# Designs tried in a protein design run: designed miniproteins, single chains, continued (3). Part 86

Each design is a single chain, and the fold is of that chain. pLDDT is the mean over its residues in the fold that is shown.

## One batch from the design tools (miniprotein)

Design m11160
Fold by ESMFold2-Fast:
Structure m11160 (fold): chain A 72 residues (1-72)
Amino acid sequence: ALAELAELEARALEAYDAGDYEAAREAALEAARLLKENAEALAKEFGVSAEAIRAAADAAEEQAKAVYEAKK
């Protein structure tokens, strides 16, 4: 789960650096989705609440939409 998250974040950064904002946005949104799907496991791993992980994923999703749509 964490390794997949890191790979998606790396893809988002690579796409952003290449000027491919659509691909960067898709990778960022996929990372947020994985955070939500793995919220319980991540919460146990880091000693935080699953609700906090989901809230962070929701915030990241909204930020990705706002930032990358502005870049369109």
Scores: mean pLDDT 74

Design m11161
Fold by ESMFold2-Fast:
Structure m11161 (fold): chain A 79 residues (1-79)
Amino acid sequence: NLKLAEELEKQGKRYEAQKDYKKAGDKYVEAGRLYETLKRYELSAEMYQKAADAYEKAGDFEKAAEARERAALMREKVL
C-alpha cells in the first residue's frame, strides 16, 4: 500500500527531526522495503539512502552499510 509507505517515510522524518536517528533509520528501512514490494525502486532507493544516513548519525555503521548496499541494488532496478 503506497499510503502506508508514505506514512512510514513521514515517521522516519519525524524521528530524524527529534534526533532519534536509530528509529528514523528503522522507519526509512520499513518504507524502503514497502516501496520495493510495490516496485517503486527510485523511492525505495531514496528511503534506503535516508536510512543509511540516519544509521551513520546513530553510530550504527553496520546497518548504514547494509542500507547503502540495498539502495544501490534498488538503483540498478531503475533502468
Scores: mean pLDDT 88

Design m11162
Fold by ESMFold2-Fast:
Structure m11162 (fold): chain A 92 residues (1-92)
Amino acid sequence: VRELLEEAERLLREAERLIREAKQAIKRGDYEKARKLLEEAIRLAREARRLAMEALRKSTDKEEILRAIGLVLRAIGLEFEAELLLKKLEAS
């Protein structure tokens, strides 16, 4: 369970970094780079959510359950943000 939580946190941190880089690429007008970064961020957020949900299913400890729930919610939020930014690029 701990390894699943740690891997999910690592993937979410990378997804957050990619979204930040994508926002910078958008500011520079590099829409192709931004699109690729956002697609990768969505992929990582989805994998993190899968791992966090697996941890949630396997957890019997209250602290691990709460941590897993937090990671699932964060993954959903990042996935939504990246998809919203991609939609904005299509409108540009």
Scores: mean pLDDT 87

Design m11163
Fold by ESMFold2-Fast:
Structure m11163 (fold): chain A 84 residues (1-84)
Amino acid sequence: AKEYLEKGRELYKQGKLEEAAEYYKKAIELDPNYAEAWLNLGKVYYALGKLEEAREYFEKALELARQQGDVITEAAAERMLDSL
């Protein structure tokens, strides 16, 4: 799961948004509770202008981050949701 997240982040930094989304989805397929992968998938959809899908992914990231005590992902998801 982590390897797919890292590959997705590399692609996102290169502006390869669709490819980044594919790798984040692969990370989620292996670990559906991977809060950071849901957050990053939301960021891709936000960048693509797909705001409804981005909201869903940020809400999922927020839920999981809160359950896991991941304060960084929680704060990031809250900020992104406030931006929608």
Scores: mean pLDDT 87

Design m11164
Fold by ESMFold2-Fast:
Structure m11164 (fold): chain A 86 residues (1-86)
Amino acid sequence: MEVIITLIGATVGEQIRAVGIGVQAELEGGRFESSLEGSKLTVVIEGASEEVRKEALEFAKELEKDGGKVTIEEEGDRLIITIDMG
């Protein structure tokens, strides 16, 4: 499955955690790419396992508790997570 994480206005530590989810997917035989444009980090993961999917959803849930505005969309085999930290 594909997982896309868009993280806006996050701390460097939160950005490192998002990239870490992509790295985990790559270690499991998937692929990931990340891009940072100003305060917007995008992590695109291809070949995500169920464990990577769960980790992405738990990450979004943790950031929502920290005041983040979270939007989750599912489009077929694609999970799209947008997190706006302000």
Scores: mean pLDDT 87

Design m11165
Fold by ESMFold2-Fast:
Structure m11165 (fold): chain A 62 residues (1-62)
Amino acid sequence: SELLKLAEEFRKKAEEYEKKAEELKKKYPNPTKEQQLEIELLEGMAALYRGVAALLEEKAKK
């Protein structure tokens, strides 16, 4: 199923963004406002990709 393949790709993207956010949090335990914004954007991207992956998986069940 093309939808399941896309869901898998989006989950992998979410995991990549989550890892990047975690690395930045470890690198900058006291982040500047700019660094904190970057971390929040990466976490937001991860959440978006996970949400889309879940939607694609739900659609694929049909």
Scores: mean pLDDT 87

Design m11166
Fold by ESMFold2-Fast:
Structure m11166 (fold): chain A 65 residues (1-65)
Amino acid sequence: DARAEAERLAAEGRRAAAEGDLETAIRHYSQALALHPDARVAEELARLLFQQGRVDEALAVGRAV
């Protein structure tokens, strides 16, 4: 189930972000969004991309949702 897999990846991304592993968090959030669009996950991804200085990617995520 793509939704269940997306939720698992989003949860793993949140865990990585809480541990300070922003690169792993970004990867997991990106994979989650690829499986199932979700505005909350997109917002979390955009925030992390912005914190990493990846402004163009953060804006692209915001425009897609």
Scores: mean pLDDT 83

Design m11167
Fold by ESMFold2-Fast:
Structure m11167 (fold): chain A 75 residues (1-75)
Amino acid sequence: DETVKQILEGYKLVDGKYPDKETVEKIKKVIELAPDNVADTVGASDEYVEKMKKKSKEISKKLDEEYKKEEEKKK
């Protein structure tokens, strides 16, 4: 939760609002692709890549949940 909130806080607008759905989707995609991009750059082991992918999927899922929670709160 801290990691997801920290990421969302980094992308909050000057008025403190969370980004729109399209922006959240792009952030999720970047998070999910990050382990592969890092592995290609530094030659990381398969075990390390798998661990990073698992964490990225968890972060992406929590990001989606936090965004939906904020959207429901606005209703």
Scores: mean pLDDT 64

Design m11168
Fold by ESMFold2-Fast:
Structure m11168 (fold): chain A 77 residues (1-77)
Amino acid sequence: SLEAQAQALLDELAAIRDELRALGTPEALRAADQVDAYIAWLQQKLDAGTITQEDLQIAQQAVARARALLAQMKAAV
């Protein structure tokens, strides 16, 4: 279901956010705040039952970008 896909993306975003926060650099904390904003947006749509295929595509892009950013920040340590 769209709801199950949204939940999986939320779980991935939360894991990335937590890893960024664990790095503790100002850049990583700023990135974590951006990821948290996506989590809040997607959670509101999930709670309202208004998830669309377009919303999932946006969330998938957000996950991909967040993963790439986390990898870059981890490599810089």
Scores: mean pLDDT 88

Design m11169
Fold by ESMFold2-Fast:
Structure m11169 (fold): chain A 84 residues (1-84)
Amino acid sequence: VRDTSVDDVTRSVNFMSTVNDSNVSSSMGDVTRSRDYSTNGDYVSSVNYVDNSVNYMSTSDNTFNVRVSMNHVVRSRNNTRSMV
């Protein structure tokens, strides 16, 4: 289990492509830019204020859960990569 909690960040990046943990939780107060990269596992991101939020998922399956919760977002993008 990995938890990340940050208050007032202009840029927050979580790189999960090489993480062997099944659960990841990221909680941030105020963020102007947030990027999360995840290859496999459960990912949870909670942000109060985000200017730019990007989540990248290399493998998205029915057994793979990604939860992103934000109170205020100016820009939010979720990108999933799978062999098409």
Scores: mean pLDDT 46

Design m11170
Fold by ESMFold2-Fast:
Structure m11170 (fold): chain A 90 residues (1-90)
Amino acid sequence: MEEEKRDRYLLEKADVAEQAIRDTEAGFDAALKRGQATPEDLEGVATAFREVAETLERLAKESKNPEVQEKLQRVADYARGLAERAEAAA
C-alpha cells in the first residue's frame, strides 16, 4: 500500500542522505580548515541543512513507523550538526 511504500522509500532516502551528508562532512571539514568556504557559502549551507533537518523531523513525526522515525531522526541530527558547524564557522 502507499503508506508501506512510503516508509520504504523514506528509509532508503534517509540512508542515501546520511551517506551523502557524511561524505559532504569530510569534504566540508577539509574546506573549512583550508579557509576555502566563504562566510556567505557557510550561511547558505547552514540554512539549507537546517531546513533539511526540519523537513526530515516533520516526516519522522508524521510516520507511525518507529524504524522510519529513528532513521529520519538520525539524518536530521546529521544535517543539523552540519548546519551548526557551518553557522559557527561563518
Scores: mean pLDDT 77

Design m11171
Fold by ESMFold2-Fast:
Structure m11171 (fold): chain A 95 residues (1-95)
Amino acid sequence: DPLAEAGRKIREAIDKALAEKGGLGLGDKIEMKLSENITMTIEIKEDGTITVSLIDKKTGKKWSVTGQATPENLEPLREQITELVLEAVDLVLNE
């Protein structure tokens, strides 16, 4: 099942990056190699700004979502991050 395989690879990459980092807090950045061409980066700045980026090195295309981790911004940020994760799954499936 290509969808299940792509999802498993993404989950394993995230789990590995989080384990190596020891968790994620203010001032932290993790880079997750989801596949040979696809990288996802999560960065939390000291001011609470969260940036999630997706990069396809084969095409040079990149997507990013940036916002403050405040209660009023949390739901729009979660939705935008979910869309990036779905894009990552689609890109990994099409390799």
Scores: mean pLDDT 72

Design m11172
Fold by ESMFold2-Fast:
Structure m11172 (fold): chain A 56 residues (1-56)
Amino acid sequence: SESLRQQTERLLEQARTEAAKRHAEEALKYVDSTDKNDLLKFIGHLLAAIGELLNP
């Protein structure tokens, strides 16, 4: 959805590490997909990017 895309774009903007940036970039590739496997990849990368942002 549009809100998921906006949240993912914000995560990319807030990414401070290469790992966080890569996960946010990968999530953006799948955010608008209708494929189940792509949705799982989106969720996985989104959670990984959030995890990176929360690590000190």
Scores: mean pLDDT 78

Design m11173
Fold by ESMFold2-Fast:
Structure m11173 (fold): chain A 63 residues (1-63)
Amino acid sequence: SREEAEEVYKEALERARELGLSERAAEIAGLLAALLYVFEGVPKEEAIARGLEEGRKVQEALE
């Protein structure tokens, strides 16, 4: 649901910020986690982990 997608997005965003990712990289991590959860049926924990991994890659590409 939309509410579940928002929860996954917010949790991934919060974890990305705790890891020291930039606001842009954290946003991408959150969005990807939510998309994986909603459209691919990836479990919440796995979706967040994969989102964070891509956020880190974006962070490195911006530097």
Scores: mean pLDDT 83

Design m11174
Fold by ESMFold2-Fast:
Structure m11174 (fold): chain A 62 residues (1-62)
Amino acid sequence: SKEEVKAQLREKAREELRKATSDDEMIEVFRKVAEEAWKAGLSDDDIGELLRELAREYQRLK
């Protein structure tokens, strides 16, 4: 389901964001997540929600 795909992408992104040491690396993680979500068939709205959630969580960590 799309919710399962979103959950899997969110966890993978969290792991990659913990390894990111620069803003460029962080942006690359978001770009890859958006690309994978689009290829998995998620809508623009679903992708936007996922990216906003990840950005909010990243701000909490930094």
Scores: mean pLDDT 79

Design m11175
Fold by ESMFold2-Fast:
Structure m11175 (fold): chain A 71 residues (1-71)
Amino acid sequence: MDLGREHIRLGREHERQGRPLLAGEHFRLAGEAFREAGDPDSAKAAYVLGGEYYRRAGRPELAEEMFERAR
């Protein structure tokens, strides 16, 4: 299984359960996995999701780091 897709699935599950910090962590891990796999477009999208959920979790510094990685 592609690690990036698996982390997206887990992030969405935590999102559905109202766990924004865990959702953000899995979207960050998905971004890292897509970057390592040479898929920059999927990595960028995953980092944007990670930033959004870190912001919702009250972690602005982590959100900024994710948005920076999405550039």
Scores: mean pLDDT 87

Design m11176
Fold by ESMFold2-Fast:
Structure m11176 (fold): chain A 57 residues (1-57)
Amino acid sequence: MTREELREAARLANEGRLEEAARLLKSQGFTGDQGGAALAAEGASPEAASRVGRLLD
């Protein structure tokens, strides 16, 4: 997964499109903790990152 794809997932999460962000991360093999941390690093809010992480589990 590229950094640009992670930024897009973070943008989707911040816009409340949590399921779309989770599907993008899941297709690349991210687990909940890994996906949440990656989104937070790319500018997702802690709440959005946590919610997407829960959808990945």
Scores: mean pLDDT 80

Design m11177
Fold by ESMFold2-Fast:
Structure m11177 (fold): chain A 112 residues (1-112)
Amino acid sequence: SEEEAAELSRKGTEAYRAGDYEKAVEYYQKALELAGEDNYEILWNLGQALEKLGDYEKALAYYEKVLEVLTRELGEKHPLVRVALLNLSRIYKKLGDDEKAKEYEEKAKEIA
């Protein structure tokens, strides 16, 4: 249910704020199963928690999904799309892909 998904998402955020990133991932994954795979707030929170755990490959997958959903629902020039592009740039740099990191940073600069 939406109410149960929201409660699980809140528990995930509480775990994240406490520095328990593994528990945050567990709660956010359960929230995503109930809210639907295109819930960009939960996808974003999963990406952030995985990034804190150093799981850059999984964080990348969730941030790419965030970019896809936000671009489709809000449009290419939306401020949240800019933030998603900057998150991808940061993760690619963590993975050692400086060329892709620069590409996403340049795309983000085109958004006001």
Scores: mean pLDDT 90

Design m11178
Fold by ESMFold2-Fast:
Structure m11178 (fold): chain A 64 residues (1-64)
Amino acid sequence: GPLYRVTIVGERPGLLSDGTVLPPGTVLEATAVRESSDGETLIVTLTDGRQLLVGREDVEVERL
């Protein structure tokens, strides 16, 4: 099952690995959350295996 709830709280949309744009206010369930090498971007793995790229300051992450 999902391990995290991720909410896009910033004004910038999130970008999925398939090119889908997710608007601010989107709430997602994720199996993994990782920081990129720059420390400013999160890589979120969704329950369907797609990855979300978002700014660290643009999201709230809750462990389920």
Scores: mean pLDDT 82

Design m11179
Fold by ESMFold2-Fast:
Structure m11179 (fold): chain A 70 residues (1-70)
Amino acid sequence: SASDTQQAKALYEQAKKLIEEGKKLMQTGKKEDIIKGIGLVLRGIGLAYQASLLAKKAGDTALAEQAFSL
């Protein structure tokens, strides 16, 4: 449905931001930043997976592939 597509898109955007922020933190080389960065990346991967599943249910294969490739 359209609402499923909108929810999937929102989860995809959140996942992308979390993964990008996590990667930046991990690049600082500081222990506390690396630990926080790992947590953000893992959370982002989880949201990307949820976005992919919702996009597939909505029939949006392009969005599902984008979310899965994060």
Scores: mean pLDDT 87

Design m11180
Fold by ESMFold2-Fast:
Structure m11180 (fold): chain A 89 residues (1-89)
Amino acid sequence: LKALTPEQVKKEVDDAKKTIDGLIEEGKRLAEEMRRQGRVDEAEDTLKLIEKYKKLADEAVKNQDVIGAASAVLGAATTLVASRNILRS
């Protein structure tokens, strides 16, 4: 397998950060909807998980860590799936 150049790493990390930023916005929206339904604890848990993955993404950008950035994207996406399931219940 071909190793990524520093420029390719930066592009992959920057693209992942854009994806995470969108997931964070959606997570905040879902948490607000949970609060409207009286699911305050679930809303707080969702916000804590979104903050965790935002911090992981920020560290991945700082360290030019493609795998770390991808992991943050997956974690944030998984959080949104769980949050949507709570709202459907």
Scores: mean pLDDT 82

Design m11181
Fold by ESMFold2-Fast:
Structure m11181 (fold): chain A 64 residues (1-64)
Amino acid sequence: LNKHLKRAEKALEQVNVFEALTALYEALKIDPENKEALKLVETLKKRGLSDLVDELLKAVQEEK
């Protein structure tokens, strides 16, 4: 879990949004209530990616 969150943070800082979304998806599949993952959700929404984040959250819920 921590590896996925760290990867998402690095990708976001380097303007690699797709990598950040992928790492966030993997982290939320492991722990959907993880505080760091939820903070990344807020960060991505503030950057104008709310639609992609909402789709990612739905995908996580539908798988489990």
Scores: mean pLDDT 71

Design m11182
Fold by ESMFold2-Fast:
Structure m11182 (fold): chain A 59 residues (1-59)
Amino acid sequence: SIEEFFKKLEEELEKQKTRKEQLQVIIEYSKEAKKKFSKEEQEILGKRISDLLLELDKK
């Protein structure tokens, strides 16, 4: 499901030490999302990723 996909992405992003590494993970997951999810689901995922990145910047 998209929820499971996002949880895995979130866990992977939290493990990264640099922004560059986080962006590489996002690119890889975005490619997978295009294969597995609808355009609407991809847009929802994109919004959640943006919010998560803002939260990571505060920590």
Scores: mean pLDDT 77

Design m11183
Fold by ESMFold2-Fast:
Structure m11183 (fold): chain A 55 residues (1-55)
Amino acid sequence: SAEVERMLEEALRAVEAGADPELLLRLLYKEVSEKFGEEVAREAVERFRRAVAEL
């Protein structure tokens, strides 16, 4: 959970710095899915999408 939070924060910081949100969403899903499973990855990408919409 703490690692997923850090990964999510890093991805959001990259978007704020000008990175492509769709690329980061795919990278976040892949990394979280491989380490924590598909369910956790789906939750993480939904949180990422909501946070990006609020930027």
Scores: mean pLDDT 84

Design m11184
Fold by ESMFold2-Fast:
Structure m11184 (fold): chain A 96 residues (1-96)
Amino acid sequence: LAEELEARARELFARADALRAEAEALLPTDPERALALAREAARLEVEAARLYGKAKAIREQGEDYDEQIAEERAEYWAKLAEVAGDAEIMVMERRA
């Protein structure tokens, strides 16, 4: 159900947020480790966005949802998260 996908997405986003906070704290003293944590957070955010996108498509279409459309929506959200994450990592690399 959409609720289960949303719950899993929230858990992954929370884990990513914790990793990003640790990365920011480490950036001035250990930039290599900070960037590694930021990349891990970005990967979790992509997975979370995919689950969130699928859940949203299921909610919008209701009981008779099209699985293909739900998967396409999930992929689009995941791709947007990937682009955003890559941009954030590039900014951190320049700050390091």
Scores: mean pLDDT 84

Design m11185
Fold by ESMFold2-Fast:
Structure m11185 (fold): chain A 66 residues (1-66)
Amino acid sequence: GRAEAIELLKSKGLSEKEAENILDGIQYALENNDEVVLRAAEAELRKLGLSEEEIEKIKEYARESL
């Protein structure tokens, strides 16, 4: 869930606050079916060096917390 997403993001060099902010944005996008915000968050994670598999894991952890 949320804690696992935060730990994964922190393992990629983000601070806890940065990880929480990105995860909050993803959860908001998923809850509100906001594809524009979701795609922007995915693009940000790619720029940070996350793989597609890691991005999907973050999205799964975010969904588990809804």
Scores: mean pLDDT 84

Design m11186
Fold by ESMFold2-Fast:
Structure m11186 (fold): chain A 101 residues (1-101)
Amino acid sequence: SPREELRRRLAETERLLREAEREARELEAKVRAGELSPEEARARIDEIERRLAEAGRLIVEVLEGAVALGDEELAARAIELARRLQEVNDRVAALRAELDA
């Protein structure tokens, strides 16, 4: 069904976002421990940002589909993933600023 397809896409999006959250935490720890050069750290930030951009595209697709179906639960879940995505974006932006200091 269209709802089952959207639920599958939401679950895939959550998995991608969870991976990006984990990678951002590991990167922060390594940068603060002095284990990465600024160049290596920036390359990892760029990779995380690419994954976040893909997750953002999927969130928009799920949200649009949920709204079209009148599925308030799916729409709310997509909005929550958008909030978590913004938190990871803010974290990697703060880390990039630390590298430029």
Scores: mean pLDDT 89

Design m11187
Fold by ESMFold2-Fast:
Structure m11187 (fold): chain A 82 residues (1-82)
Amino acid sequence: ELAEAARRAAEAARLYAEWLRRTHPDDPLAQRLADLLEEAARLLDELAEALEAGDEEKARELLAKLEEVGAEIDALHEQLAA
């Protein structure tokens, strides 16, 4: 369940990043958001693998990295919404 949820989140992040790159190719904030979404997708795939393997320590490390990337995404969204 959690591993599958992480994979679904990774796919959604990649689709959003691809859409941003296609629709806003010259917008530096959109490109930065796409970069962060691609990084989050990679970490989510690694989290899914760690969860499936039962590697709790690696899953914890990946969750911490995802929290950092998520904070950057939130800050960028707040900047865009201001």
Scores: mean pLDDT 84

Design m11188
Fold by ESMFold2-Fast:
Structure m11188 (fold): chain A 84 residues (1-84)
Amino acid sequence: MDEEVMKQAEESLRYLQDQYDTQLKNSSVSGDLSIKNAQKLKDEANFLSNAIEQGKKGNPTVEILSALLNRQVQAYLELEEEEK
């Protein structure tokens, strides 16, 4: 169902947007590396946003998308916990 998937995806998007905002502030120092990192974050955020919209439509890919979202969220949380 969409409720839990959307909640997790919304938190993931917020995390990616926060990281993207940080990269934008750093882009004034190193444009080349910052552009590459920002583009990667933007691509991942766009993918999650698209997945949320398709999940709202009740597509059969919801189970696959929820598994992918859970995997991505887990990876980001693990990286952040290691940094903390």
Scores: mean pLDDT 62

Design m11189
Fold by ESMFold2-Fast:
Structure m11189 (fold): chain A 59 residues (1-59)
Amino acid sequence: MSPAEQGDRYGALGVILASQGRLEEAREYFLKAVEYYEKAGDLEGAKKVRETAEKLGVL
């Protein structure tokens, strides 16, 4: 799986965990998503994940 695809997967898991009230685990997954997007050079993907995490109250 490419780093960008891993970013997508971790971001999706973060959203699911946040929706379940598992905010600490959601934060960990969003941070992993940001790391993988940055490794892929996808700065826009990293930014969108950070904004999503902020809106969900986990960052």
Scores: mean pLDDT 83

Design m11190
Fold by ESMFold2-Fast:
Structure m11190 (fold): chain A 81 residues (1-81)
Amino acid sequence: ARKKAEELVKQAEEYLKKGDYEKAIELAQKALALDPNNVRAWLVLAEGLFGAGKYEEAKEYIAKAQEIYNSMPEEEQKKFA
C-alpha cells in the first residue's frame, strides 16, 4: 500500500505543477486512502486546496501533515529530506 500511495503522490505533485488542482486533490485523497500517515499526500492535498481558493481547509490539512510528521520516527522523517 505505501509504495502505491507514493506513486499516487508523485502523480498529484505533477498535476500541482501544471495548475490542475482538482486532479491533484483527487490523487492525494486516493493516496491517503491507502496510507493515511503519508505526510507528502497531506501537503499535496493542502496545496491543491489552497490553489483552488479553499484556504481554511488547506490550513487544517497543513496542520495535520505537521502533526503526523512530528509523530513519526526520525528514519521516516529522513525520507522527506
Scores: mean pLDDT 80

Design m11191
Fold by ESMFold2-Fast:
Structure m11191 (fold): chain A 63 residues (1-63)
Amino acid sequence: GPALEEEIRRLEREALRAYLERDYDTAIAQLEKIRELSEQLGDEEGVARAERGIAQVRALKAA
């Protein structure tokens, strides 16, 4: 519903901010929340995007 979609938008902004600040742990945590909320919406594309984002940020943290 609209409230859940707005929460995802908020988390996307927070994840991007954390990523730009190189706070990878916070970025991963926000992306994991986005994945969970996208699953609740049945948004398979949203889930896939969040999972790719998590993998990318984890790779950067490990480098």
Scores: mean pLDDT 88

Design m11192
Fold by ESMFold2-Fast:
Structure m11192 (fold): chain A 70 residues (1-70)
Amino acid sequence: MSEKVREVVEEALKRVRELRAQHPDMTPEELIEEAIRVARELAKKYGLTPEEMDEAIRRVLAELGRELDA
């Protein structure tokens, strides 16, 4: 994973975790939609390629899915 992809994944997960803490009644579907939105926004900000953006989204969703099963 590139350093930029790692930074995007870490920042996206931080924002999604903060959102979940502030809105505990949010559905898993709403959290997934928000996670994709945040990851895309950060990928554009960090200048990721389309392939790196796809990787960042995939990594964020995998980690979020693991947390939602807890």
Scores: mean pLDDT 80

Design m11193
Fold by ESMFold2-Fast:
Structure m11193 (fold): chain A 51 residues (1-51)
Amino acid sequence: DEEIERAAKAGDLEKAVELFAEKTGNKSILIGYYYARGDYEKAKKLLEEAK
């Protein structure tokens, strides 16, 4: 939680969403982030894993 806030304050959104997904087990924010970046292959792998 504290590390997520620190990453967000530093402007490191990738680090913040990775930490959030790791802490909560919720991969949907990470999938959305990869789609927003255009990294469709990583997003697709996470979607397959979530099934």
Scores: mean pLDDT 74

Design m11194
Fold by ESMFold2-Fast:
Structure m11194 (fold): chain A 55 residues (1-55)
Amino acid sequence: MSLVEEIEKMMKEGVSEDEILRKLLEALATLSPEEAAEVMAKVSEIGKKFREEQE
């Protein structure tokens, strides 16, 4: 699975926001700036929708 797919799956499985963000940040540190920007944009959108639905 790609990082984005893995993060989305973790969100759907009820893994905590902090754990998901930690995993994302660790992975982003190993990516190029361009790849990091793509992943951040996609995961941020998914995470925002998920968080809004939980609240």
Scores: mean pLDDT 73

Design m11195
Fold by ESMFold2-Fast:
Formats: C-alpha cells, sequence, structure tokens
Structure m11195 (fold): chain A 51 residues (1-51)
C-alpha cells in the first residue's frame, strides 16, 4: 500500500539524490497503487528524509 511505498521511497532517497518518473511507476506497480499515489508517497518520503 501507500505506507510501504513511502518506506521504500525513503530508503531510495537516502541512497539516491532523486527519484525518476520510472521509479514512481515501478513503486505504483509493486505496491498496487496509482502513479499519483506513488508520487504522493515519494513527496512524503522526501519530506521525512530532508526535514
Amino acid sequence: GVGEATEEAEKMFKERKSLTPEDLEELAEKYGISVEEAAGAARTALNRVMG
């Protein structure tokens, strides 16, 4: 779900400078959510990692 996508996005941001549109599509497919929801999860993850 969105929570699991957010946790994976946090890990990705800690290891990488940014996420690509392709990364968001892969997160959406992996967790069974929309690309829009994956983008929201990535935004939440970035806020948690960057402050």
Scores: mean pLDDT 81

Design m11196
Fold by ESMFold2-Fast:
Structure m11196 (fold): chain A 65 residues (1-65)
Amino acid sequence: GPTLLEIVKALLSKELGLTEEQIEEAIEMIRRGASDEEVIEFLKSLGLSEEEARNAVKALRTALE
């Protein structure tokens, strides 16, 4: 079956309209040690609300553990 990361990527695409490239950029930022605030600001620049961006970062961090 799909990994937790694959499930989270699919949910972010379906519910928030993020492209695969945008999701991969957020993942790369997290892997490079970006703060939650930096990733939230990136996601907000793509049109997400602060709540949507916070929830997306939380889901991605959980999936990457």
Scores: mean pLDDT 88

Design m11197
Fold by ESMFold2-Fast:
Structure m11197 (fold): chain A 77 residues (1-77)
Amino acid sequence: MEALRKKAEEEVAEAAKIVKELAPEKAEEITEKIKEAAEYRVKAEIAKAAGDEEKAEEYARKAQEHVAEAAKLYEEA
């Protein structure tokens, strides 16, 4: 569980570095959406491991929504 969160945090940190270089004016907003998406992905994996398929699907959907929002912000930058 903790290993999944740490990996997600490291991936978010790497993405944040790239976003700051490519889209500095929107970097904070885009990074926030990426962090939210990563958190929901971790929650979805935990729910799936616990056998809660309904919550896993809900969290996965929320993660996808935040990724879509990040993509829109990046396109506007």
Scores: mean pLDDT 78

